# Designs tried in a protein design run: designed miniproteins, single chains. Part 24

Each design is a single chain, and the fold is of that chain. pLDDT is the mean over its residues in the fold that is shown.

## One batch from the design tools (miniprotein)

Design m809
Fold by ESMFold2-Fast:
Structure m809 (fold): chain A 96 residues (1-96)
Amino acid sequence: MGVATTQDALVRILLNPADPAAAEETVREIKRKAEELGASSVQVETLPDGRTVVWVSFPTEAKAREFADWAASQRERVESVRLIDLETGKEEEAAA
């Protein structure tokens, strides 16, 4: 019951290719918005091709969706946003 309601949902944000300073500023903005929406964790990774990925966990799918929609609106700095159900492994693209 409580587990289903508080199931962590993961948002994967792929940043547009940019210099390290621009990527760092985007990551700071993402962290601020994630914290504002009650994110459980934020993890930053660099892909083998040099692109930056930010992983944000939320205690509910509703908050993850709200965050994913915000991130998708940042198309100038964000290439793609995916919502991942950690229980099933199902991925959904948040970009309209």
Scores: mean pLDDT 73

Design m810
Fold by ESMFold2-Fast:
Structure m810 (fold): chain A 109 residues (1-109)
Amino acid sequence: HMEEEIKKLMEELKEEEAKLVEEAKEAMKRGEIPSLQEIVDELIKNAAAMSESMIQEAVYVLRQLGVPQEQLERFVLAVTGDPDPQAAIERLLKLYEEKVEELIRKYVE
């Protein structure tokens, strides 16, 4: 069944993402890559140049990296101007997950 194959591929993708997130966290602890705050600050500086797709992906990645809720809300407010940044975060995450599922579905079809 095609739905079972899509589910398996999504689970494999999430497992690989978890490994990359863990590796990134370890690199941050070693000072080999910028801190989470520096990453958020850099993204905010580039907010005006970000496409909707880039914003969705950035929110997902920052959430996976364990960025504090306050920093994630600060980024979303800067890029969307939405007065309810928590609701905006949930909306952007849902849109990203739906986009990834669509891409996997097209790949399997």
Scores: mean pLDDT 77

Design m811
Fold by ESMFold2-Fast:
Structure m811 (fold): chain A 62 residues (1-62)
Amino acid sequence: MLYELTATKDTQVYLNGLVNLKKGDKIILKEKPILGKDLALGRTVDGNTLFADKSAIEVKEI
């Protein structure tokens, strides 16, 4: 089951390096992300580990 991560505001994610996301940008995750205190930890469909600011994203199952 896939998950969609959407940036709710302009933000940066760490995905094989720092990546700038604009509000509304989407990343597809291979599995349900783990939500920490301030960070979301995800796995992309390409097998990369993703770190995102939890307050700057929303996640839904697709």
Scores: mean pLDDT 85

Design m812
Fold by ESMFold2-Fast:
Structure m812 (fold): chain A 85 residues (1-85)
Amino acid sequence: MEATLERLEELAREAAKEVAERLGGDLTEISREREGTRVRVGFEIEKDGEYHNLVVDAVLEGRTAHIRVRTDRQALLEERTVELP
């Protein structure tokens, strides 16, 4: 179970990094929460002296991880599904 939550955190960071690269900003992790089969990781993106907040939710259903990257205003920027071994 712990190894699975760590994998969800890795997937969340990977998704946030790709979104930050598309936006041309610098990514910083600011928060991390675990709840059952869910992981929420908060990030800031710095671009041109402004800070934008991202929230990434990674949820496990069976062996399938669902990853969603949202702004603090709940706009969906990225959604992924990954099958875990």
Scores: mean pLDDT 79

Design m813
Fold by ESMFold2-Fast:
Structure m813 (fold): chain A 85 residues (1-85)
Amino acid sequence: SSDLQRLQYLLNHRSHPVDKVLLLEQLAKKGLLSPEQVELVRRARDVLQEIADNAGSDESVLLEKSREAERLATEGLELALKSLS
């Protein structure tokens, strides 16, 4: 399916966490994600929002939050790929 191809593309290529979360949010709206996967996507979005809200914070804190957003987004894509395969 086109959704599987998009998931594989984002996992195999360097992409921003925002792009990964946007795809996951689209899949959630289609009802293709489990409640646990939807919660993971929500957590990833929350971390991205914290980065935006705290742009003036210490660079090390922002870097740590960026790594957490990337970790959550990648985990979400991997779980979605397994569920939709």
Scores: mean pLDDT 81

Design m814
Fold by ESMFold2-Fast:
Structure m814 (fold): chain A 116 residues (1-116)
Amino acid sequence: MLGAKELALEILDELIEEEKDEEIIKEAERTKKAVEKETDESLLAHVAFILELVKKEKDLELKKEALEALSIALENKEKIEEEKLGELLGRIAVALEKKDLEEVKKAKEEIEELAK
């Protein structure tokens, strides 16, 4: 079986190759750079699961908001308590499954506040 990091990188490469929206491509590239620097397998497992949901999603705004949230979370993980980060990433996953854009945005805003 692929490790969480290898799976996340494979999904990100597919997003970069298949997407037509320049903003989504740029955000996927940003997330990929953050994933390449990460070694926490638990965090990477959450990220890989969310990326599988992002890949299946058709709504471009949901994709962008989720990728931005992942980028900010990974870039600022040292500023966010591990348990809170896991909770926020879980909320993003549930919101993506429900196609709840407002909940993805709220979770992203909470990550941004904790990253300050």
Scores: mean pLDDT 86

Design m815
Fold by ESMFold2-Fast:
Structure m815 (fold): chain A 81 residues (1-81)
Amino acid sequence: MEEEIKKAAERLQKETGLDPRTALILAYLRKKYGLPLDGVLTDEDIEALREFAKKYGLPESYILTDELIEALEKEFGVKLE
């Protein structure tokens, strides 16, 4: 499971130029919402981020804030420093 997510994050990083932390966060969200773990950034990724932010009472935004990262770490039981 974690290895699959890590590989998905590495693929995202390579194809999109996202930083490793952002790629890892997107890979976790894709797994949570059943989205394809491919190298393409899609509208579904943006919607998943917004839905996650809304669930925790954070601004509906594609921008990763410290508060959103903290909520993601708590939800998935990981550290995304």
Scores: mean pLDDT 66

Design m816
Fold by ESMFold2-Fast:
Structure m816 (fold): chain A 75 residues (1-75)
Amino acid sequence: GSNRRADAEAYTEKGREALAAGDYETAARHFLKAIELDPTHLEAEDGLLRALLLLEQQGRTALAAELRKRVESLR
């Protein structure tokens, strides 16, 4: 949609669904997209941190590091 805040909420919901499904990479990418659309969206930030920790727990540390670098570039 044309509303960035509404689009951020939609991506945050997709991220939560991906977390529930165990797809932590898809979850992290959706939460990152939500933060790109609304950097003040606390639910997306919390969701991203959870997804990154779960990626690290799975041994996907290089991907988690890349996504951390991307979110820091938005701040």
Scores: mean pLDDT 84

Design m817
Fold by ESMFold2-Fast:
Structure m817 (fold): chain A 95 residues (1-95)
Amino acid sequence: MVLTPEQKAKLQQILDTVIPQLRQLILDKRFDEAIALLDQMLRELSTILTDPAERQELLRLGLELAKALHDKDVDAALAKLDEIEAFIKSLISKE
């Protein structure tokens, strides 16, 4: 589904602000704060994304990241965050 300019702007803001903050919390091993920020980000993204398949993929990636954070696995969490970042970038790049 093609996103509106407003939806793309909101996704870009998440990439520019929320993703770097989440990455820093993971690197600092602030897992409880990272889980809280992930929950907020997923709630915001679910209101932006109207395609059910895209929302399901986001939820799947978010749950995998949440598991890595609960396991306190920094490497796994960073890898899953990279997958979420790539997914959001792919949505912005769709025509």
Scores: mean pLDDT 84

Design m818
Fold by ESMFold2-Fast:
Structure m818 (fold): chain A 59 residues (1-59)
Amino acid sequence: AEAELRAEFERHDGDVYVVASKALELGVDPATVIAILQEGREKNLAPQVVLDRLIAALR
């Protein structure tokens, strides 16, 4: 699961929305994904930080 999120991130040049879509397919709760994306936008987090938070949500 983590490897799939990292692969989507690399394949799509750090597009966190593609990674978020993959996280949803892998069974991450939609509310959790939305919260991570909102925090990323509000705090202007680097794409790698958003990726790491989505990976943490898989567990």
Scores: mean pLDDT 83

Design m819
Fold by ESMFold2-Fast:
Structure m819 (fold): chain A 69 residues (1-69)
Amino acid sequence: GKMERGLRAGEESRELRRTHPTEEALALRNARAQAFLAEHPDLAAITRDIGETLRAIGDEIEAELKKKR
């Protein structure tokens, strides 16, 4: 049933988190994002601009953190 399938999926998710915690989740998210962009090329340009802006902000925050201490 759905409950039994959910329990198994939960156990598999816990096992993956033990072996490949953040990296596994990040890889799946990146794969889905790439598939979405491939289906929506018109949005790819906008997503690129947003991605570059977020990267620049991240670099700025890291620079400030290193400068502070």
Scores: mean pLDDT 62

Design m820
Fold by ESMFold2-Fast:
Structure m820 (fold): chain A 82 residues (1-82)
Amino acid sequence: SEAQEYIRLAERYLREGNYEKALEYLRKALISAVRNSDLDSIDRVIRLTRELIRKARENKEIVFEAEVLLAMGRMAKWVIEK
């Protein structure tokens, strides 16, 4: 799955402390997961985005964009589940 490949890359960059690339791949993963109504991948993106917010707290711009991504993921999950 394209979403799973993007999630794998996001996890790698998150481990490396490359929060900009982690955010980029999480965003790509969410778009792919939403297009395929893939709830499992949406849940994984939500979990990883929360982790990114905790780790990147000193970078206000990344935290802001990650919070927006988190809200989008939660909303997409709610719409797809109903």
Scores: mean pLDDT 89

Design m821
Fold by ESMFold2-Fast:
Structure m821 (fold): chain A 60 residues (1-60)
Amino acid sequence: MEVKVSKEGLTAIATAKYKGITSVTKRVGANEAETEQNYETLVEDAKRLEKLVEEEEKKE
């Protein structure tokens, strides 16, 4: 699985690709501090999702 997290202005964006499926999550902050928090949350969510996918594949 491939996950990319980026920022565009006040928007934090996470893009996850797995088995031909693309998921895009966007979070908009009211200011730079909220946008940074949103970015960090999406990075943590992305790492957790990658780990869950790897654990699920290992169970097969």
Scores: mean pLDDT 77

Design m822
Fold by ESMFold2-Fast:
Structure m822 (fold): chain A 60 residues (1-60)
Amino acid sequence: MSTRTSVSILETPDGQKSVVTFTLDEDGRLLSISSESTGGGVGEQVAKDMERRIRQAVAR
């Protein structure tokens, strides 16, 4: 069985950074997901939104 790990990095106009790391199995099932952001609130909100979109994209 093969897994694939992807890292998405987003920088907001305010200079905040959001990092979302997720791992899928060979069937596209989400095995793990984690998000990190620079403080300031906006980066955290962006990271959570990206996590939600990834979860929805992999949910069949």
Scores: mean pLDDT 71

Design m823
Fold by ESMFold2-Fast:
Structure m823 (fold): chain A 67 residues (1-67)
Amino acid sequence: VTVHWPDNLSPEEKATLAYFQAIMECGAGNKELALQWAEEAGRHLREAGYDEETVDLFIKTVRNLCK
């Protein structure tokens, strides 16, 4: 996924927006793109200082919702 983020967004805000996009793509039937957005959200969660276990749990949650 290629994305341009505004300079004023925090890593947490970027992660939140990426997760909303993942949910929308999942609802549209775009499972592969939804998982790419979930990985983008995870990247920003790591930048915000979340541990790998927390990031992994969020990504797994999206995978479970988007079968």
Scores: mean pLDDT 79

Design m824
Fold by ESMFold2-Fast:
Structure m824 (fold): chain A 83 residues (1-83)
Amino acid sequence: VMKVEIVGKPGMTPEQVAEELIEKAKEAGIFPAKLILENQGKKYTISSKLTNEEEVAVAVQDVFYAYNRESLEPEDKIILEKI
């Protein structure tokens, strides 16, 4: 499965996470994609049909808000997976 991910980067803000995921997704041709958060062996699908940069940025911000996070935690893995 085609995917791009951010692993082991605690302290990244939602804006920084969105920028890195968008850059990787463009290079890999990953759209349309789903956004997945993994933490401590649990997977959460956040958004299932992301088609562009703006949708990725909004979805990442929504994740941080929903989980009351200001930045990535040490065990966070955030993934864009091609659908």
Scores: mean pLDDT 78

Design m825
Fold by ESMFold2-Fast:
Structure m825 (fold): chain A 69 residues (1-69)
Amino acid sequence: SARTAAALLSKETGIPLAVALEIVEALLAGDFARARALVEEALKRGYAPGMSADELLAGARALLAALGL
């Protein structure tokens, strides 16, 4: 489920669950511009230190694929 994906993304990156859920929902909707903007804002706020936006988006997409989403 989207909530399960968001919870796992939040745990791995430290991104707040509500923001992780918005990223997951944007990716599932195919709104990649919104997903990127949310990821870039999270990184700017200091979440997922040492990761690029492209790495975080790739990881989130891989997580969704692993969950059959």
Scores: mean pLDDT 87

Design m826
Fold by ESMFold2-Fast:
Structure m826 (fold): chain A 71 residues (1-71)
Amino acid sequence: ERKEQFKKAAEYIAKLLSDSEAGREQAKGLIENLVKNGAFDELIKALEELSDTPEYQKALEMAREIKKKIE
C-alpha cells in the first residue's frame, strides 16, 4: 500500500515536471508538502526505482534541490 502510493506520487510528480512551467510549480508544492510530512525519503526511493528515463531523472533532481532549499 504505502509503496504503491509513493510510486503513484512519483509518477504524478514526474508527469507534472514534464508538462509545463505550471506543472513544475505544482510538483514543487507537492514535494514541499512531502518534505514537511516526513515522507521525502519514501518519495526519493520511489523516484530512484523509476529512474529509467530522463523524465524520472529530472524529477529526482528537482526533489533533491527542493529539499536542499527547505533545509
Scores: mean pLDDT 77

Design m827
Fold by ESMFold2-Fast:
Structure m827 (fold): chain A 92 residues (1-92)
Amino acid sequence: SEQIELAEEVFKEALELLLKKKASFEEIYEKILERLSSLPEKVKAQVIAEIVGILMRVLEKKPYYDPETNKTYTTEEELLEGFRRRVERILG
């Protein structure tokens, strides 16, 4: 899905900006809103909530737990995998 690919790209960009400390969380959030503006309102809110949730866990240096897979994600690669699975459920 083109929408899933867009969501993944935006999440990768947000995570990279956060980890490289190139932008504040507020600036990252604004970019997420702009990049995802083409998504339907209902699914856009859900996708944004998923991105923000993971970014908040990363900021707190806490693992991200996915209750649907019963798996804890700690590395950037694992977070990308977990995000993709959640977004596929929202947009798929």
Scores: mean pLDDT 77

Design m828
Fold by ESMFold2-Fast:
Structure m828 (fold): chain A 60 residues (1-60)
Amino acid sequence: MDDAIDQLTSLGIPRSQAEKMVQDTVDRARALGRELGLSDAEIDAGVQDGLDELVKKAKA
């Protein structure tokens, strides 16, 4: 989480906006994982994948 916020801020995104983007991504991934009946470990992996995609899209 902190690494994703730091990467977004390094791209010129204000910290408050970066924190919101990260939180929205985490909340979405957790909600989807719970709906699919995934384990906590699988949900955590989905959260990390979502954060990686968020940073990748911000770099594009």
Scores: mean pLDDT 80

Design m829
Fold by ESMFold2-Fast:
Structure m829 (fold): chain A 120 residues (1-120)
Amino acid sequence: SAEEEALIEEMKKLLEETEKEILELLDKILALTKDPEAQEKIKEFKEKVEELFKKILEAIENKDFDKAMELLKELEELFGEVYDEVYPLLSPEAQKLLVEAGEILKEMTLKLHELIEQLK
């Protein structure tokens, strides 16, 4: 329906805007990080974030909302792991940016949940 197509376009726009904001914050964190181990972990984290956003977008485009929700959970779990492993290695400025990235992700996930529920 036209209403379903409009909701899918809103979800796609939200995902694309959120990915851009999170990746920009991760690039700023990387620029502020001097520890080689932390740099490598941030690079790996960024690559995994990009891969998961791509998969979530593909799931939304295919109307596989169950798959999109599973991938969102995987993305949230990935952020939790980075908070445990990488956050303690970062400067206070970089730590603040990582917290901001997590807050942006949480807000997007809640909004995507609301949009998906409107389709059911």
Scores: mean pLDDT 89

Design m830
Fold by ESMFold2-Fast:
Structure m830 (fold): chain A 88 residues (1-88)
Amino acid sequence: SSSEEEAVKRAEELLETLRRLLEEGASAEEVAEVLGEDFTHLDKEEIEALLEMAIRALELLLEGFKNNRRQEALEEAERYGKEVLERV
C-alpha cells in the first residue's frame, strides 16, 4: 500500500539521518530533534549508544519489510532496543 511505502521511505530517510549524526558526533539536542524525544540529560557515550541502537533497529525493521518478514523484524528490533536500553 502507499501508506506502507511511505512508512518505509520515512524509515530509510531516518536511518540515513541517524548514520550521519553518529558519524559527525551529534549533540543530545540534535538527536532529540530527530527522534522527537528529550535526550539532553545523556552524555556523549550514551548518545552514541542510543544512535547505534536506533540504527540497528531500523536496519532490522527495513530488512524485514523488504523480505516480507515484518513480524520477525519487529521482534528483533524490539529485543535489540530493550537490550541497549538496559545498558544506558
Scores: mean pLDDT 72

Design m831
Fold by ESMFold2-Fast:
Structure m831 (fold): chain A 91 residues (1-91)
Amino acid sequence: EEELKERMVEVLRRTAERIRAASKDPQLAEDSARVFESAAETVRKEPDLELAHAIAILGLAVTSVAARNQGEYEVARVADEGLAEIDRLVA
């Protein structure tokens, strides 16, 4: 269970780095990366695994939608890939 949380945190941190590299807008990249860094910290501290998973999914989904609305399709793709990776971990 702790291993699963650690893997979710790793996915969120890798996704934050990928967003910084993929974005054409440095401010959007930084704001999106901060959402994932905050989600990773919350997941790490959350004792309820189901709630930790919900927090990770919500952060990724919100970022994907926001990026798509801003025309940042590469950022949205990276967030969608992170979402799929988290889903596979808890399946």
Scores: mean pLDDT 79

Design m832
Fold by ESMFold2-Fast:
Structure m832 (fold): chain A 87 residues (1-87)
Amino acid sequence: MLSDEEKKILSTYLALYLSGDTTPVAREARKKAEELLTKLGEQYLKDNNLDLTDENIEQFVSYVEKQLGITLPDSIKEIIRKAFKKA
């Protein structure tokens, strides 16, 4: 389960990521969002004894959307899918 602090950090990073800004702050936020989503996804699969499958990756995406109360853009969903395929 995402903590309130993790939800706040992730929401802030995703907002900066989606801004399209090229400042060092926005660039760092994009990197942090990708790293945090990858880490949370790996932990989610381990905690739920789930194999690395496309169906389980989509379950993680739905889990994040429910935890944050938002619909993730396709660009972010694709980053999650690519991060898992590199593991």
Scores: mean pLDDT 73

Design m833
Fold by ESMFold2-Fast:
Structure m833 (fold): chain A 94 residues (1-94)
Amino acid sequence: SDLVEKLEKARDTAKERLSQSQEGSPKEAYEVFKKLSEEFKKIGSETVSQTFENMAEGLRLYEKEDRAKIREMVALMREGAVNVAEGEIKLARE
């Protein structure tokens, strides 16, 4: 399916970009999550898009830069969002 191929490519790109954002500030992570939300929305994955949007807003509420805590949060968010995307890919294949 063309949709499955687009979702898989977007998931792989998301994994890479989210890994890179773990080394940045909350603002940098926010921008990455926001862009990923728009990308998944354009390919028709509203659930994954909404997940990234919610994660971006969560990061926006950060007042203090704690790089270790940011890395931990982004790692957990990345795992959760990727699992949601993989679930949608599985459903799209069926």
Scores: mean pLDDT 70

Design m834
Fold by ESMFold2-Fast:
Formats: C-alpha cells, sequence, structure tokens
Structure m834 (fold): chain A 81 residues (1-81)
C-alpha cells in the first residue's frame, strides 16, 4: 500500500538521520526538524489521508524518542491491526 511504502521510506530516512545524529553532525533539535520535514514530504508524495499522516507522525515520533534514548531502531513496531 501507499502507507507501507511511506513507512519503509521513513524508516530508511530516519536510520540515515540517526547515524548523522549519533556522529554528532546533527543536534537533537536538528534531527527532529529533519524528521518532521521527511514526514511532510512523504505525506505529500504518497497522497496520504489525515489518518495515515497521523499514523506516520506517530511512528516517526516513536523512532526519534528511541534514538534520543540510545535505543536500537526496530522494524516498524507500531503496526495497524
Amino acid sequence: SRLDEALAELHRRILELAERYRAGELSLDQFRAEVEREVARLVARYGLSAEEAAYLRTVADTMVQDVARGLPLEPLRILPA
């Protein structure tokens, strides 16, 4: 689905940004800002509904929190039933 493709691209992009954050190339605020830009880009690119966009943001926020806490990024822990 479009949402599944957006989630896969989001996951890949956050991994790239997390690597830069962990290397000290981005501050936490810069990392968050870049992730927010990626969410907005993916919502537009894939034509996501408001509900799908809200879900994508929730996944992004969870991944950012995990990175900020020093936790490993896991494949899409938040899945719709």
Scores: mean pLDDT 81

Design m835
Fold by ESMFold2-Fast:
Structure m835 (fold): chain A 88 residues (1-88)
Amino acid sequence: MKEEIKEILRRGAELEGVELSDEELEEYAEEFIKFAEENGIPVEKGKEFLELSLKYLEAKKKAAEGDEEAKKEAEEYLKEIEKLIKEV
């Protein structure tokens, strides 16, 4: 779980043009897991939220580059994120 979350965070940072060290990725992954546990959120649902957020960021970046289809994909991923949040 922690390694999977760390990988999602690394990919997200790369999309935003941010370089995170392995130590920073470890800390952010641990803080995310702790936040989920402290708020009674299943870590598996938290990971699903991060995966959808990554897909949203990927689509948003393509939309910013003029991809109209990516804009629609970003809107659909945002709706899926909102739906997931309502289920918690």
Scores: mean pLDDT 78

Design m836
Fold by ESMFold2-Fast:
Structure m836 (fold): chain A 83 residues (1-83)
Amino acid sequence: SAKAEELERLVEEYHRLLQQGDILGAIGAALRAIGLALDLGLEQDPEIPAVIERLRELLERYKDDPSVVTLLEEMIATLESLS
């Protein structure tokens, strides 16, 4: 499906940007991927503390979805390591 292909592309973009050291670009790709998966439109200019708070809000909202929880926890851990 088009949504699955776009999500896969954004996940690949996230990993590529992390490999290149573009942390802000990687956060942007991750937020787009989450927004696409959840239809929440999370595209915005990232500030690390604000992004962590948004991810914590989403983690609480979607705590019963194991795939979303795993993705959000991984992103929060990564961002906290940069704070």
Scores: mean pLDDT 67

Design m837
Fold by ESMFold2-Fast:
Structure m837 (fold): chain A 88 residues (1-88)
Amino acid sequence: MEREYEELLREAEETIRLALEAIRNARKDGPQVFEDVLQRIEEVLARIEEFLRRNTELPQEWIEELERVRQELEIYKQYLEYILQQLK
């Protein structure tokens, strides 16, 4: 459980970094990079939801940290979806 939590948190943080890189390189890489990052965000969000669903007795600190990265991922998801819509 602790290892799964740490791996999930690491993947969420890595996905946030990829979202920022996609935004920075939008002029270079085009819409496909945004689509790839959006898919990764959706996969990580689903895994966070499943982890929280399976584990009812988590330390409050872990729940708060996962909720924080989930909210951050949702913000970047909305921003990337907005940019993709503008590129159509």
Scores: mean pLDDT 81

Design m838
Fold by ESMFold2-Fast:
Structure m838 (fold): chain A 61 residues (1-61)
Amino acid sequence: MSISKLIEARESGNEALKQEIVDYYDAEIASTENSPAPPHIKEIALALHRIGKEEDLRLLN
């Protein structure tokens, strides 16, 4: 991590954390969508990831 990113995270407070949460959940959703798992299992996993993303972002707003 560069010093400029550390300064940005300190100044923005929640903005860097919000972006990291978005990136994490977006990656998990994409991995789940591309998984060879059965459709019903994918639907449940996708719903859980979307709910988790919304709840985590809500806590930081």
Scores: mean pLDDT 72

Design m839
Fold by ESMFold2-Fast:
Structure m839 (fold): chain A 74 residues (1-74)
Amino acid sequence: SARTRSTIEGLLRLAMREIERGNYEGALNLIKATLSELSPEEQAYARELLERYMEEHKVPEEVRRRALEVVEKA
């Protein structure tokens, strides 16, 4: 739903802010918590959005790799 997508967007933007602050562990925990409450279809949307946000925010490759591993295991 549009409301669920807005919530996902907000939580992933919050995770990007934590990465910008150098709080990589906190950001990864936010991503994991976000995904754990979603259906498989919603997880697919969150994954696509997360990849886009990580590119836009110039997230370090090591952090990006760990975030994608969290998504793959969800």
Scores: mean pLDDT 80

Design m840
Fold by ESMFold2-Fast:
Structure m840 (fold): chain A 73 residues (1-73)
Amino acid sequence: SALDQAELAAIQRLPMGSNRPGVETLDTVVEVLEEFGIKIPQSIIDSLKEKYKNKVVPTDVVLTELVDLIRKS
């Protein structure tokens, strides 16, 4: 699927092992998925921003949680 291809591209382009502020990482992951034509509902982005607020989150966790929420929407 287009989402699976976008997820694989994000894995190849982003530093999966990096621990960074989760909100900052979320913005970067969203940009990469949108470059691959994935439309992400703002409600999903807002939900994860609230979850990651003031927290350091691994890039692979951010990608996995975002993709899982998109698949369930």
Scores: mean pLDDT 86

Design m841
Fold by ESMFold2-Fast:
Structure m841 (fold): chain A 69 residues (1-69)
Amino acid sequence: SMQTAEKLRDAALRAAELGDGAAAAVAGHEAIQNGVKDPEVAEALRRAAEAGEDPVGARLAREYAEKIE
């Protein structure tokens, strides 16, 4: 739904601001499940992965960013 896409975009951007790789991974997973293909989401996921220093969350966020591209 549109509400779901907007919520996930907002969540990804917030995760990027906080460097929260785990939150980014959750947002990325849900974006893939809902068919969201937004370059801004992908970029936010990459930024969160770089800043967050959570190795598992960072890896998942990077993988989801690639799939959204």
Scores: mean pLDDT 76

Design m842
Fold by ESMFold2-Fast:
Structure m842 (fold): chain A 70 residues (1-70)
Amino acid sequence: MTPQQRQMMQQGYQQLSDSYNGSMQISDRQRSIDYFRRQSDRIIRQIEPQDPQIAQQLRDMSDQIINDMS
């Protein structure tokens, strides 16, 4: 992994973390999951044209978080 890819991964991870914290403010479990899914999809779509490999790693992480929320 290059330093640029590491920085991109760190930024993506931070945005996913922020989205997760936002979802935890939602008391309805399904709405909380839907919120995180929408935010994570947006983040990943923004990164994918720049680095598909980093986008895939963030998608895998997002899927793990959603599974843990379920």
Scores: mean pLDDT 84

Design m843
Fold by ESMFold2-Fast:
Structure m843 (fold): chain A 81 residues (1-81)
Amino acid sequence: MELSEEERQRLLALLEGQIERVREVKEKNPEIAELADRVIAALEELKALVRDPRATTEEILAKAAEVDRLLAELNEELEKL
């Protein structure tokens, strides 16, 4: 249980950092603002699932996979700029 709480806090901190990085990317690159907003929304949803003790590991992994896909898409668009 204690390790689960530590992992939860660590994941939340990592997600907060990722949201801030995507916000900075959005501010510097208005051309990809809509995609950045989708990434931020998915990260906020993942953060909510990580905070919910009733969320299943399958739900968390599915949302994490969606976030990874959106981040990859965002990085591909940034490489074109």
Scores: mean pLDDT 81

